# Designed miniproteins, single chains, continued (4), part 39

Each design is a single chain, and the fold is of that chain. pLDDT is the mean over its residues in the fold that is shown.

## One batch from the design tools (miniprotein)

Design m13336
Fold by ESMFold2-Fast:
Structure m13336 (fold): chain A 62 residues (1-62)
Amino acid sequence: MEEELLEEARELKERMIKVMENAGFRLTAEPEIGPLRTLDDAAALSQQIAANAVPVAPVVPA
């Protein structure tokens, strides 16, 4: 059962990352993956991804 919850966490993470990449964002850090036992766990994962997402600037002069 925990393996299925971990797979759901991985799928959710991958889908959210793809959505953010399509919107022109990237992650500065990889989110922590744990078993999705409750809706709060899924919300925490989503918040981690959002908190570490930054806009990708194709040209950033220093």
Scores: mean pLDDT 71

Design m13337
Fold by ESMFold2-Fast:
Structure m13337 (fold): chain A 77 residues (1-77)
Amino acid sequence: MPSPEQREEAIRLLERAVEAAEAGDLERARRLYLEAARVLADAGWAIDLDVLEALLAGLDPEQLAEMARLALEDVRA
């Protein structure tokens, strides 16, 4: 389970990823999402970063924003 500090960092990164995706900055949104995923993986979450990176490369801005919002809900739960 992530520490409160790791959880807060992941939430901040995912919120920024949503903002970047909504602004149409796909490169920034993907980078921020992957940074959040790395924080969570370091905290012991079972995340395949290579699979996630490939998935994110295929998403449009609306799909990436939705994925980031869903990830925010999971981290906040």
Scores: mean pLDDT 81

Design m13338
Fold by ESMFold2-Fast:
Structure m13338 (fold): chain A 58 residues (1-58)
Amino acid sequence: SEFMELRKRRIKRLNELRKSAKTDEDYEKGISQLNEEERRELDELFERYKKLAEEMKK
């Protein structure tokens, strides 16, 4: 499931952000950026998923 891959990638990036961010401010900025990226990727995934499902009917 691609949704599971997105979730795992988010967890991995959160862990890396936690390790690299030495201050709460850096962490919060990183979280905000990750949330924006995730939202856009999720939206793209939904549209792609619809097309893939239609192709499988072929």
Scores: mean pLDDT 76

Design m13339
Fold by ESMFold2-Fast:
Structure m13339 (fold): chain A 72 residues (1-72)
Amino acid sequence: GMKKSQELRKQGEQAFNAGNYEEAVQYYEESVKASGGKDAESLENLARAYSRLGQPELARRYYEQAVEARKA
């Protein structure tokens, strides 16, 4: 649900701000799942985390998904 997605996103943001990008990815992925792929902000945060992990192609794919989620 949306509340669970938002809570997981906050956990991911805390991990990201601490430099724990792999942990941030785990929280953001769970946030996206909890929203049914509709949380564009979690998708953008996932893309940013993957960029920090040196995965630019995966980051780009999630940015594209975030754009689509904002149109739905």
Scores: mean pLDDT 85

Design m13340
Fold by ESMFold2-Fast:
Structure m13340 (fold): chain A 89 residues (1-89)
Amino acid sequence: SQREGLEELLKLIDEGLRALEEGDLEKAIEHAEKAREKADELLRQGVEVAESVRALIQEGLRAAKEGDLETARRHLENARAAVRNALDG
């Protein structure tokens, strides 16, 4: 379901944020890449919020790969907020 897909996406974003907090950049990138793949799946299924969430995850991934942990965290936090808002609506 759309709700189950968004809940899985939220979990992947939370796992990426946790890895950033722990300083584990490799795990942060792995979880963010899985989150992007899940956002792409939801986008193909017509989930409206998935396009904006995907863009935020992609910017977070770019920042993480460049070693900019603060920018990566900010983008993933914004992605998390968008998913939570969609789940609450």
Scores: mean pLDDT 88

Design m13341
Fold by ESMFold2-Fast:
Structure m13341 (fold): chain A 65 residues (1-65)
Amino acid sequence: EEKEKLLKEAEDYRFEASQRVTDLAIEADNGTPEEAARLYAEAKRLWDEAGKKGQTMKEESEKLA
């Protein structure tokens, strides 16, 4: 059950990051070029961070067999 929890948390994290990236992209498209660059950079950071956290959770779940 602990393994299932870690995998679900990883999935939830990626899903939440995907939604945030989409929202930031919409705001970027409606803003100035400077705002767009800032928002896209933030979206990329969130996506990369979620991917890293998901990978760590998968590795931890593997240790649980």
Scores: mean pLDDT 72

Design m13342
Fold by ESMFold2-Fast:
Structure m13342 (fold): chain A 79 residues (1-79)
Amino acid sequence: MAEIEALKEEVIKKLEEEKEQVAASNLFNEEQKQVILDAIEEAIERLKAFKPKSIEELEKKILEITGELVEKVREVVAS
């Protein structure tokens, strides 16, 4: 259990770091930044609320959430 919690905390920390990078970035305009920052915050909240019973279950959820986040970023910058 402690190992699962440690992995979850590490992933959340990395998402928080990504949030800081996006906020400081010159790659996006303010509107794009807001959408991306909101999406990262949603991902963090989902991970915090998730109660996995195994490492495999946590890994699957991380892939799902991060996949959705990547798709959201593509939508924001697409065309």
Scores: mean pLDDT 81

Design m13343
Fold by ESMFold2-Fast:
Structure m13343 (fold): chain A 90 residues (1-90)
Amino acid sequence: MMADRINAIIAQNSSSPDIRRVYQIIRAVAADRGISDDQFASMIAALPPDVRAAIIQSIRNIANNSTSAQQIVDAANAIIDSIQAAYNAI
């Protein structure tokens, strides 16, 4: 189950204070939605610098403020939707 995988990633990275844990969760959620790591990285790389900075800041905010696996997953889906919308607008 996807929720079980996300809980495992959180448990493995629970001591990390930085954005890497949340980014790994976002990548796992993107993969579950059929977006490969290479596709996801290419989409982010194509975004304007200000949009990329906003996405990184959103990831930091999730890492600092999210208290449950479900909150992180919901926020990850919102970030993926935002990345896809921004990429399609180019």
Scores: mean pLDDT 70

Design m13344
Fold by ESMFold2-Fast:
Order: sequence, then C-alpha cells, then structure tokens
Structure m13344 (fold): chain A 74 residues (1-74)
Amino acid sequence: LGNIYKALKNEKAIDVYQKAADQSSDWRAKLALGNTYAQLNQKDKAIAVYKQMLKEDLPQVAKDAAQSAVDNLS
C-alpha cells in the first residue's frame, strides 16, 4: 500500500519537475526528476537525466549527487 501511494505521488511530481527543468537551469529540479524516474523503476530515464547533469557547468555538489545516483542504479 505505501509503495502504491508513493508511486502515485511521484508520478504527479514528474510533470512538475519536467516543467521546472525545462524552464530553468536549477539543478535541484533535474536531480528531483532523475530521482523520481528511479523510484518509478525507470532507470534508463533516470540515468539519462543524471548524465545530462554531469555534462553541465553545475556546482560540485550537484555533480557528486548525479554521479552517486548513477553508481547506485548501476
């Protein structure tokens, strides 16, 4: 039951985070989008988001978070 509730909440969050990531360069929105895909078992999409972050000129904390997420999903 908790897993279903969490999945429904995360599915709605994808729309919000996708729009935020498209409209801004805020790395937090991109990280949240990647994490949401990972929670929905869409690992390929999550990894793609994290790899895109690693190519951008972002703070080291953002790149460390993205790299850690890729390692955790691999």
Scores: mean pLDDT 72

Design m13345
Fold by ESMFold2-Fast:
Structure m13345 (fold): chain A 87 residues (1-87)
Amino acid sequence: SEVDKLEQAKANWEKAAATMSDAEKKVLSGIFAQELVDLAKELNLPEEVIKELEELLRELMNSKDAAKAEEIANKAYELLVETLKKL
């Protein structure tokens, strides 16, 4: 399922981030969040969900530290997973 693929992608992101510098973690969180936005668009999810994911990505790109970027990426992940579970 798409949810299973997302869970695996999240696990891979967390494992990779654990070995990285803060600057690298922030970049990786941005890449992960962008992939979530791209997937939501590919699946033609509700426009409201896509807009919220794009806003979270914007906030992440403007974040000042790796921890905040990771928090925002996790919020994007949770929103996408919950949306897919309701379909």
Scores: mean pLDDT 86

Design m13346
Fold by ESMFold2-Fast:
Structure m13346 (fold): chain A 60 residues (1-60)
Amino acid sequence: SMAAAEAIKEASGADDEVARRAAELIEQGRGGGAGAMLTTLGGASSKDASEAVKKGIEAL
Protein backbone atom coordinates (compact mmCIF):
# COMPACT_ATOMS: atom_id res chain seq x y z
CA SER A 1 0.00 0.00 0.00
CA MET A 2 2.64 2.59 1.01
CA ALA A 3 4.97 1.41 -1.78
CA ALA A 4 2.11 1.66 -4.31
CA ALA A 5 1.20 5.17 -3.11
CA GLU A 6 4.85 6.28 -3.39
CA ALA A 7 5.17 4.85 -6.93
CA ILE A 8 1.95 6.62 -7.97
CA LYS A 9 3.14 9.92 -6.49
CA GLU A 10 6.47 9.73 -8.34
CA ALA A 11 4.88 8.78 -11.69
CA SER A 12 1.89 11.20 -11.60
CA GLY A 13 3.11 14.14 -9.51
CA ALA A 14 -0.01 13.88 -7.33
CA ASP A 15 0.09 14.90 -3.67
CA ASP A 16 0.36 12.35 -0.84
CA GLU A 17 -3.40 12.21 -0.18
CA VAL A 18 -4.43 11.73 -3.84
CA ALA A 19 -1.66 9.12 -4.34
CA ARG A 20 -2.83 7.23 -1.23
CA ARG A 21 -6.46 7.27 -2.43
CA ALA A 22 -5.42 6.04 -5.88
CA ALA A 23 -3.38 3.21 -4.30
CA GLU A 24 -6.45 2.21 -2.25
CA LEU A 25 -8.55 2.04 -5.45
CA ILE A 26 -5.90 -0.14 -7.14
CA GLU A 27 -5.91 -2.51 -4.13
CA GLN A 28 -9.70 -2.82 -4.62
CA GLY A 29 -9.22 -3.71 -8.32
CA ARG A 30 -10.44 -0.26 -9.42
CA GLY A 31 -7.52 0.82 -11.59
CA GLY A 32 -9.82 2.82 -13.86
CA GLY A 33 -11.12 4.80 -10.89
CA ALA A 34 -7.55 5.43 -9.74
CA GLY A 35 -6.64 6.76 -13.21
CA ALA A 36 -9.68 9.05 -13.27
CA MET A 37 -8.83 10.37 -9.78
CA LEU A 38 -5.22 11.09 -10.78
CA THR A 39 -6.43 13.01 -13.84
CA THR A 40 -9.21 14.96 -12.05
CA LEU A 41 -7.69 15.64 -8.59
CA GLY A 42 -3.98 15.04 -9.26
CA GLY A 43 -3.84 17.09 -12.47
CA ALA A 44 -2.04 14.28 -14.31
CA SER A 45 -2.40 13.75 -18.05
CA SER A 46 -4.16 10.56 -19.17
CA LYS A 47 -0.76 9.16 -20.20
CA ASP A 48 0.90 9.93 -16.84
CA ALA A 49 -2.14 8.62 -14.94
CA SER A 50 -2.06 5.34 -16.92
CA GLU A 51 1.68 4.90 -16.22
CA ALA A 52 1.16 5.71 -12.51
CA VAL A 53 -1.60 3.07 -12.23
CA LYS A 54 0.67 0.45 -13.85
CA LYS A 55 3.54 1.29 -11.48
CA GLY A 56 1.16 1.25 -8.51
CA ILE A 57 -0.03 -2.25 -9.45
CA GLU A 58 3.60 -3.43 -9.80
CA ALA A 59 4.42 -2.00 -6.34
CA LEU A 60 1.58 -3.91 -4.61
Scores: mean pLDDT 80

Design m13347
Fold by ESMFold2-Fast:
Structure m13347 (fold): chain A 67 residues (1-67)
Amino acid sequence: SMAQIAGAQAARDAPLEGGASEKTANGAYQAHLSGGRGGGFGVYLAMKEGGASPEAAQRAYDAGIAA
């Protein structure tokens, strides 16, 4: 859906603005798209596995949910 794509873009863009790597941010994008109802938690896990701080992971989660 358009909302799901917007959420995925927000989940990617927020950590990039916070200094996360493109690889980690793209992981958040893919996790949001593939997670459906669980996409937010999947985004958080993808960010943490990519080496992001808990704060950056939370920011990605919040941005995806807000979109």
Scores: mean pLDDT 71

Design m13348
Fold by ESMFold2-Fast:
Structure m13348 (fold): chain A 69 residues (1-69)
Amino acid sequence: LREAAERAVRAIRAVEAGDYETARAYAEPLLQRIAEAAALVEAGHPEAAAAVAELEEISRLAEEMLAAE
């Protein structure tokens, strides 16, 4: 999860720098995780709660990294 959070931070920093190509490349694995979690939720799969919790943890770690300078 920490590597996914680091990629999310790099994507945000790339957007801030106007480098949308790099931002997209770093965001792509996270967008895939979001799509997979959404599919599990839509299917009512037992793993849906765990997938959502994993995305919430990635978001929390990314916010922490951004706040740390």
Scores: mean pLDDT 77

Design m13349
Fold by ESMFold2-Fast:
Structure m13349 (fold): chain A 76 residues (1-76)
Amino acid sequence: REIPQEVLDKYLDPINKKRVTDVEILPSKNRFSEESIKKYLASGGTKDPVNGTPITEKDVVSEIDVLKEAVDKVTS
């Protein structure tokens, strides 16, 4: 259930270009650290910081959770 290194390599923070293991995907599929996006939403952010698409907390999904769901579906 660990994320493959090749997938993590594609998961770079667009600001600092560092690999992250606890990332969030916005509806636009832009990637941010969980800390950064939660802080943005807590401060009243209602739009994707990159493209301005309207978002809610429910639209922010952890890549780890998405990959777990995909693996469980395939192994059933």
Scores: mean pLDDT 58

Design m13350
Fold by ESMFold2-Fast:
Structure m13350 (fold): chain A 71 residues (1-71)
Amino acid sequence: LGPGGRAMLGSVAQEARRNPETSAETIARGLEQIVAGTTDPEGRRAARELLELARAGASSAEIAERAEKAA
């Protein structure tokens, strides 16, 4: 995972932890933009996995934990 991918995952985790009330729809929208803008294949794959998790109804805490572990 490149530095950009790690920074992105760190930002996702921080946002999810800072705003635990953030809806799965809001997180999914942000991740869709990240997937579209990411050129790093590993970072793009990690973002897609988080997007699938958010679409499956995972909590902000679960998304943050998964992003932290992936970074």
Scores: mean pLDDT 76

Design m13351
Fold by ESMFold2-Fast:
Structure m13351 (fold): chain A 97 residues (1-97)
Amino acid sequence: MTPQQQLQLQQDILTAFARIALSVLRTSSMNKSRAEIEEGLRAGLRTAVRIYRQAKALGNEEAVRLAVETIRLVLRKAEEAGAEALVEEARRALEEA
């Protein structure tokens, strides 16, 4: 396997994970407690930040865009839930982007 083939596989996997992370956050809230929602949003934020850092290092602009969209979605949902600590964490993640 060439270095270019390895990089392309890494890019494809990273983009797929970014799409899955965004889709999960968009669809997941029915019949959950506030604590379960906040934990889901925190897990989603941490995953999106990790994807963003890897995507930026690899020059994957689509995965970067999807990761930023996921962080923005977490921020919006955290604001709606009144989860102030999570709002601050999401805002800091966007400022570092």
Scores: mean pLDDT 77

Design m13352
Fold by ESMFold2-Fast:
Structure m13352 (fold): chain A 70 residues (1-70)
Amino acid sequence: SMEELLRQTEKELRDIARRGKEEGKSLSEILNEMSELASRVLATLDPEQRRRLIRVYGRIVDELVKEYEE
């Protein structure tokens, strides 16, 4: 279902961010990996589903950027 796909995608995005930080990757490397996943999933979604994923993605990116600014 769409809800399962969105939840799974959020989990995978958060896992990419967490593992990237643990591995000492730069912010740009982590954002590139996250954007690749997000772009692939967005291509399969309708406009309403895309808006939901974009909102989730933006929140995760904002949290990650804040952590790297500190």
Scores: mean pLDDT 86

Design m13353
Fold by ESMFold2-Fast:
Structure m13353 (fold): chain A 86 residues (1-86)
Amino acid sequence: SSDVRDEANRLKNELVEYVKKKTEELGDEKLKEELINRVDRLQGLLTEAMEVNLRRGREDADSLRETLVRFFKEEVDKKVEKLKKE
């Protein structure tokens, strides 16, 4: 549905911008591409979870989106911090 697509696109746009901002100083294009590919995977996961919930007459995927966004941002921050220390 349009709502599922919009929510999945919102996750992708937010996380892609976050990755670009956090990796800007590193100059590591391979890491940036790897993290963006992981965002595409998360977008697909959220889309599938929301479609399953809609088919079952439920719309309770908001917490999943927030959890995925938070977890991925923490992973990006940890990877960037580790590389800056090396």
Scores: mean pLDDT 76

Design m13354
Fold by ESMFold2-Fast:
Structure m13354 (fold): chain A 81 residues (1-81)
Amino acid sequence: SDAERVRELNAELRAKRKELIDKLKQEGFTDEQIREILSLPYDEQIKKLKELGASQEIIDLVNEMKRIAEEIERLFRRGVF
């Protein structure tokens, strides 16, 4: 069902957000930098991360999170709740 799909997508997004934070810390980003970057829209997060020299692995992860968020938005536009 669409409701199950939304639950799966939200769980996946939460898991990827945790992975992103852990990887950013491993690459030497400060808690303040992480907070600032994660407050931005996904496209601006990608731009900022590239400017700061983040690995392609981090960029790919943010792109995956963007795709998941866009799928959730599409499902809500279809009247899923």
Scores: mean pLDDT 86

Design m13355
Fold by ESMFold2-Fast:
Structure m13355 (fold): chain A 82 residues (1-82)
Amino acid sequence: AVSEEIVRLIREAKRYLEQGNIDGAIRTLEEALRLLDEEVARQPNDSRLRLLRGLVEGALVYAKEGNIDLALRLLDKALELA
C-alpha cells in the first residue's frame, strides 16, 4: 500500500497543473517522487509501487517539458493505482 501522504501530494500536484501553477506542480511531484523512492527501496518486489513511481516520474518529466495534458493523464493513472 502507498502512503496517504504520497496520494495527497499526487492530488495536490494535479490541482497545481489544472490551475496553471507549473512550478508548484514540479516541486510537489519532486517531493512525491522522493517519498516513492523511499517506499520502493523498502519494498523492491512491489510491482504496483514501482509502476506508481514510474507514472509520477513520467508526469514530472512531461510537466517540465510543458506537456501538461500528458502529465495530467499520468497522474490520473497514478491515482487509480494508489
Scores: mean pLDDT 88

Design m13356
Fold by ESMFold2-Fast:
Structure m13356 (fold): chain A 96 residues (1-96)
Amino acid sequence: DELAALAARVEEVVAALAPEAERLAEELAGDREAQREAMLALMRRMIEALRPVDPRLARALELQVKKALGELSEKELEELEKLKKELEAWAEQLEA
């Protein structure tokens, strides 16, 4: 199943970045601004790692980061909502 293969690949990417995320959370404990910036940098790295796995998923995460930063255009907001619906349908199929 293509959805199961995609989920496994996403899990591999997340697992590879999890130790670095944990380290950054510990090292930057008590500095919320530094934690936020470090997490945003890690998210951008995850987006690039996911791009060859699923460009749609990578694009959705990229737009979500832009939304968090207040940088989304109206056209990009519409694109994000469409991608979010597609990803929700995909996740629902994986849970079935």
Scores: mean pLDDT 72

Design m13357
Fold by ESMFold2-Fast:
Structure m13357 (fold): chain A 90 residues (1-90)
Amino acid sequence: MLVLVSRRELPFLSAEVGAEPTAIARRVDGVRRVFADVIRPKSKDPTITYNVVTDEDLLAVPESRPQPTFPGLKLTEDDVLVLVVAEFRE
């Protein structure tokens, strides 16, 4: 699940691992359906993986590499993209 978080909320998200990502996702205007990318689990928790994308990470992406876009999603300078993936055992 791709979630848009304001910079003011990022410290609370990092401090509170139990934070409900779905509640934050409801703040994202235009995001009706979210596609979870297949990412290798970076945490030892098999159920949830968090990945934070900052402006610095976006600037490091080559021009030839497209960023995922969602219709109706409008980003501001204060916004940070947070990718949350619920990983289920097959």
Scores: mean pLDDT 38

Design m13358
Fold by ESMFold2-Fast:
Structure m13358 (fold): chain A 110 residues (1-110)
Amino acid sequence: MKQELLDKGREYIEKAAQALADGNYEESVKYAEKAIEYFKQAGLDDPEAARALAIAYHLLGVAYEKMGNYEEAVKAFEKASEIAERYAGDTELAQSAREDAERFRKKLEE
């Protein structure tokens, strides 16, 4: 069951990434949200599941960025950074997501 949740989550990450590449940003948001739900069900006790969850939030942030929804993008990138740092130990992903959040937060201040 847990492995099936991880496999489904990864499938939806791939679908979200493909939708982004195709310019289908609203579809990418829906697939990223589905991936997030599967990885949340798998739990954050597994660093690989936590890392995949952080990647799903990062994809969600990029999709919102492409739609000009900078407030939603910032929230998604901040969540990606938090999960990557606290649960996955992925400092590179955490830093990348933090930098993206800061960049779009500055856009909201202009």
Scores: mean pLDDT 86

Design m13359
Fold by ESMFold2-Fast:
Structure m13359 (fold): chain A 56 residues (1-56)
Amino acid sequence: SLQELLRRLAQHDMGLSDAEIDEIRNARDDAELRRLAERLGLSVRSVRSLGEALRQ
């Protein structure tokens, strides 16, 4: 599925764990997105875009 492919890309290209990917998928508010972006060394835009793509 597209979601499975996105998880594999996030793991291999971005170095994210399944748990971190799940946190990104479940984040809804700006505070959660900012904390995740800071912790993972990603932009807020990247975290938001990945989360939206994982939910499609």
Scores: mean pLDDT 80

Design m13360
Fold by ESMFold2-Fast:
Structure m13360 (fold): chain A 118 residues (1-118)
Amino acid sequence: STRPRVVADLVEIDGKKVGLVVVALPPGSTLTAEMVREAWPEVRAQAKRLAAEGADAIVIVFTNAASVTPEAIEEVRRLVDELQRELGVPVYAVIATPDADIREAVERALKEGGVIVA
């Protein structure tokens, strides 16, 4: 099995500095709690770097999820809450299907908070 790839960058959305941490799943993947846990050390390291660089908020984006388990959603929510407490900045998540509009989903996460499934 191929591992998820993590890419992170600081972007500007509506005058806010947003740390985007993208977890690219292999095409056709089901996002599982195990995959979330395996990717999380790198996600945490990148989010911490972006917060230090001045991010006003962090959005973790899981892309190419053909499906997602309820346990994966709970694990993402739990880890996002822990990371938000650790960093002292808002942390949100998007779980995106291959055809999702990532920018729209990220903007929705910034407005609504929590975990967005797109």
Scores: mean pLDDT 87

Design m13361
Fold by ESMFold2-Fast:
Structure m13361 (fold): chain A 64 residues (1-64)
Amino acid sequence: SETLILVLELMRGGTRTAAEIIRKGAAAEKDPEKKAKGLQAAEDSERGAEELEKKIEELKKEAE
């Protein structure tokens, strides 16, 4: 579905932006525990964006 691809592209963009904000926040954090948790959250969000990108590619191939 073209609509599903559009939704996933928007979700990928949002997830990527959120990951960048979280990573910048974690880098500025002085508390070691909060910094570690923030960096982990940024990595998890970056992986989520990568998984969305793979799904978008699969759906585009299916739409052929």
Scores: mean pLDDT 84

Design m13362
Fold by ESMFold2-Fast:
Structure m13362 (fold): chain A 82 residues (1-82)
Amino acid sequence: MAEEEVEREAEEIEERYKGDEKKIAEELIRVGLRHPVDTPLAQLGVGTAVLHLEKLNGKMEKVEELLKKSALEIYEEVRKEA
């Protein structure tokens, strides 16, 4: 299901880009924006990614902070285009 797919993909991203917290945050934002597939709101997808990071046991605190900041910036950019 979509949530399980997001969790699996996030784990793969963390392992693949281990040590590059900014790249992990950017890729997790992209995952969040794709789930759910039919959402028009970037902020909803990012919210899913943030919730996933909160459940992944404290090691990603810096990525969570970067994700929240970058998410807001991406949301504002998308909003300006509308």
Scores: mean pLDDT 54

Design m13363
Fold by ESMFold2-Fast:
Structure m13363 (fold): chain A 80 residues (1-80)
Amino acid sequence: MSKEEIKKIIDKIAELILAETDPVVRRVGLHELKEVALESKDPEVKKYAIEKLREILAQETDPDLQAFIERMIEEIEKKL
């Protein structure tokens, strides 16, 4: 799978998370986004995922999901 194809997958997952109102379902989408980022060896893909996670975090109102997103960003950054 190309870097550009992976970025498109990240975009679609992020769009679905932002449209979702159920925090349990949003957590599932966030976990999928994290796994896509961690499976990629490309630092540009990881940085792009971090960018999308920060966009989601800025709009997130659930404090448990905010903490979860912050932890995911840190985990992905450690793998850069």
Scores: mean pLDDT 84

Design m13364
Fold by ESMFold2-Fast:
Structure m13364 (fold): chain A 81 residues (1-81)
Amino acid sequence: SVEEAALEAAKAAEKVGLDEAIRNAQKTHGPLGRAAMAAGYGAAQAKSEDEAKRIGRTLSQAVGEDEAYEAMKKAAEAAKK
């Protein structure tokens, strides 16, 4: 789900540091990766699972659920590299 993808993006951002996670996502997935990691950054700054889920829902409303899910998933994978 988009909410689960948002949580994974937030966890990846926390693990490697938010600035590095954003750079890695942008390098690997361009603007889509950057947008997803920016949402993950907001979730990590909120420091709660409920807030992370809310941010995932907001991105879903902006770009559609499937697009938001794929963007968040790709950003989480990019942050691990």
Scores: mean pLDDT 61

Design m13365
Fold by ESMFold2-Fast:
Structure m13365 (fold): chain A 94 residues (1-94)
Amino acid sequence: SKYPPVELAEAVLRGFARWLAERLGLELDPAMHPVAALSRAVDALVARHPQIDPSKAASLFTAAGLSDAERTKELLGELAREAGIEIPLEGVEE
């Protein structure tokens, strides 16, 4: 196979969703699909930080839906910077 394992991308998305939810004080169902969990966390982030460009959130969900872990990390980093939140990307992938 020329494609990375889907499970690796899903683990990255789940890690980011959990990390972001903890910073926002959100409760997420641990059985929730990784993309759905990330969507809920990002929606709450955008709601609290209306200065965030909604086109970046849309790009993030496109990358996440395509299981593009690296692009998803880049876009999450951009959204966090606009919200004034520092993302520790080194520990989020477990």
Scores: mean pLDDT 67

Design m13366
Fold by ESMFold2-Fast:
Structure m13366 (fold): chain A 95 residues (1-95)
Amino acid sequence: MLVEEAREAARAALEAARKADEAAAAGDRSLAASYLSAAGIWASVVINLAAEDPAVRPVARELAEELRRLAAEAKDPEVAEFLRRLAERVERAAE
């Protein structure tokens, strides 16, 4: 079921997003960029699955909401902006 694949991808995106902020806060901008890239890749999996199966749209909506929360809580402004933009892209896939 595409829903289970989407949930795994969403979990991976959120974990990468959290690690990106932690890396940026620690001063490791290269590691932060790598985790932001990973978050984007996993979020794109959720977006693609939502296009194939309407049952995935709630997963995309929940991912967008959690990415917005992480963006609001982010310590690094560049991480916050990236996650906010990523949430907007994922939210459009939930429509």
Scores: mean pLDDT 89

Design m13367
Fold by ESMFold2-Fast:
Structure m13367 (fold): chain A 80 residues (1-80)
Amino acid sequence: MNAEKLRELMKKAAEAYEKQLATNPEATEWTEEKQLALENIKKVADIVYSLDPDFELTLDESTTIEEATELLAKEIERLE
């Protein structure tokens, strides 16, 4: 798995989410765009879990896409 490519793709996803928040900054509800981004992060996390069972990533509605991406990218780099 390519940690650099993952960071790049998820950074674009985070930018898209931030743009959505700029359009509706008072939204406190779970957004479809954030949900899709977190679903993609979860898919990558499943692969990381298969390589490192000690790795744990907690995702909830307060988790930022950037934070989750950085945690996953660091674990991928550690496993490489």
Scores: mean pLDDT 60

Design m13368
Fold by ESMFold2-Fast:
Structure m13368 (fold): chain A 94 residues (1-94)
Amino acid sequence: SLQDLLLAAAIEAQEILEAIETESREKAIKVTEDSIKKFKELAEKNGLSENPLIQEILEKFEEVLKLIKEGKYEEAKEKLRELIQDIMAQILAL
């Protein structure tokens, strides 16, 4: 369901946030790349790859990946916190 996919995205965003805070840069990049891959596969499995909310979430994950690669960790963490808040608001509106 869309709700389950949104919940999965919030969990993945939290995992990326924790990886930025606790892991090496290389591991944070790997966690983020793996999270993007898993989320894309889950969206495809649910027939939601073309859903505008799902596409927006994927674009935000790609922005976070770019920030981590650029060493902009505080900006990456802030983007992740905003994404989690936006996802939770969308779930509550369903």
Scores: mean pLDDT 88

Design m13369
Fold by ESMFold2-Fast:
Structure m13369 (fold): chain A 81 residues (1-81)
Amino acid sequence: MKVTLKAEGEVTVEQAEKASAALKKLGEELGAKEYAKVIDAINTAAAEGKKAKITVEMDEESAKKAAEALEKELGIKAELE
């Protein structure tokens, strides 16, 4: 089942590095190509000192694991729709 992963918030470079490492590992294990879009969004926002805005459609299991990683590593709320 496909869902939309939504998350937004400010991220530091340190938080973005930790989140990117976790998401790369999960993406490889799940074969979730959409994780690259999430990783790019958080790294760009952190580098520019701006709010990250994530809206990516993916498989429900992949989205749920990405949401958990984003909340744990970045402290931002993630929603699945």
Scores: mean pLDDT 82

Design m13370
Fold by ESMFold2-Fast:
Structure m13370 (fold): chain A 66 residues (1-66)
Amino acid sequence: SREANERFREITLEIQKKYGLSSDEGDRIGVYVVLGRPDAAIALLKKAGASEEEAREAVERLESVL
């Protein structure tokens, strides 16, 4: 739905701001989550400085609005 897409975008922007990600990197995380590749999204977040726990929680938040 439009509301789900807006919430997904909001969460992605929060993640970008928290970890200093570029727009391109944030979009890539979103794409990985939508494609059912949480492993790849977690790896990108960890590369940006997130802990394993933080990365998993962020991906779970994104998945919860799909």
Scores: mean pLDDT 85

Design m13371
Fold by ESMFold2-Fast:
Structure m13371 (fold): chain A 72 residues (1-72)
Amino acid sequence: MLTEEERDAVGLLTFAENPNATPEQIARHLGVSVEKARELLEKVQELIEKHKDASFETLVREAARLLREILA
C-alpha cells in the first residue's frame, strides 16, 4: 500500500507524462493552488528529464521530496 506522499508523487508523475494534463487537474488532485500545481508540474518534468534512466521507484521518491519542498 502506498503512503499518501507516494500516492501524490505517483499522481504528479502520471500527470507530467500526459501532454494533455493541466495545472487545474493537478491542483484538484493535490488540493493546492493552480500556481503551485504549475510549479510542481514544471519541476517534476525537469526531474523526469534529468533522471531518464532512473527506476520508477527512484522517480517516486524524488517527486515526493519535491512535493515536500514546494508545498512546505
Scores: mean pLDDT 77

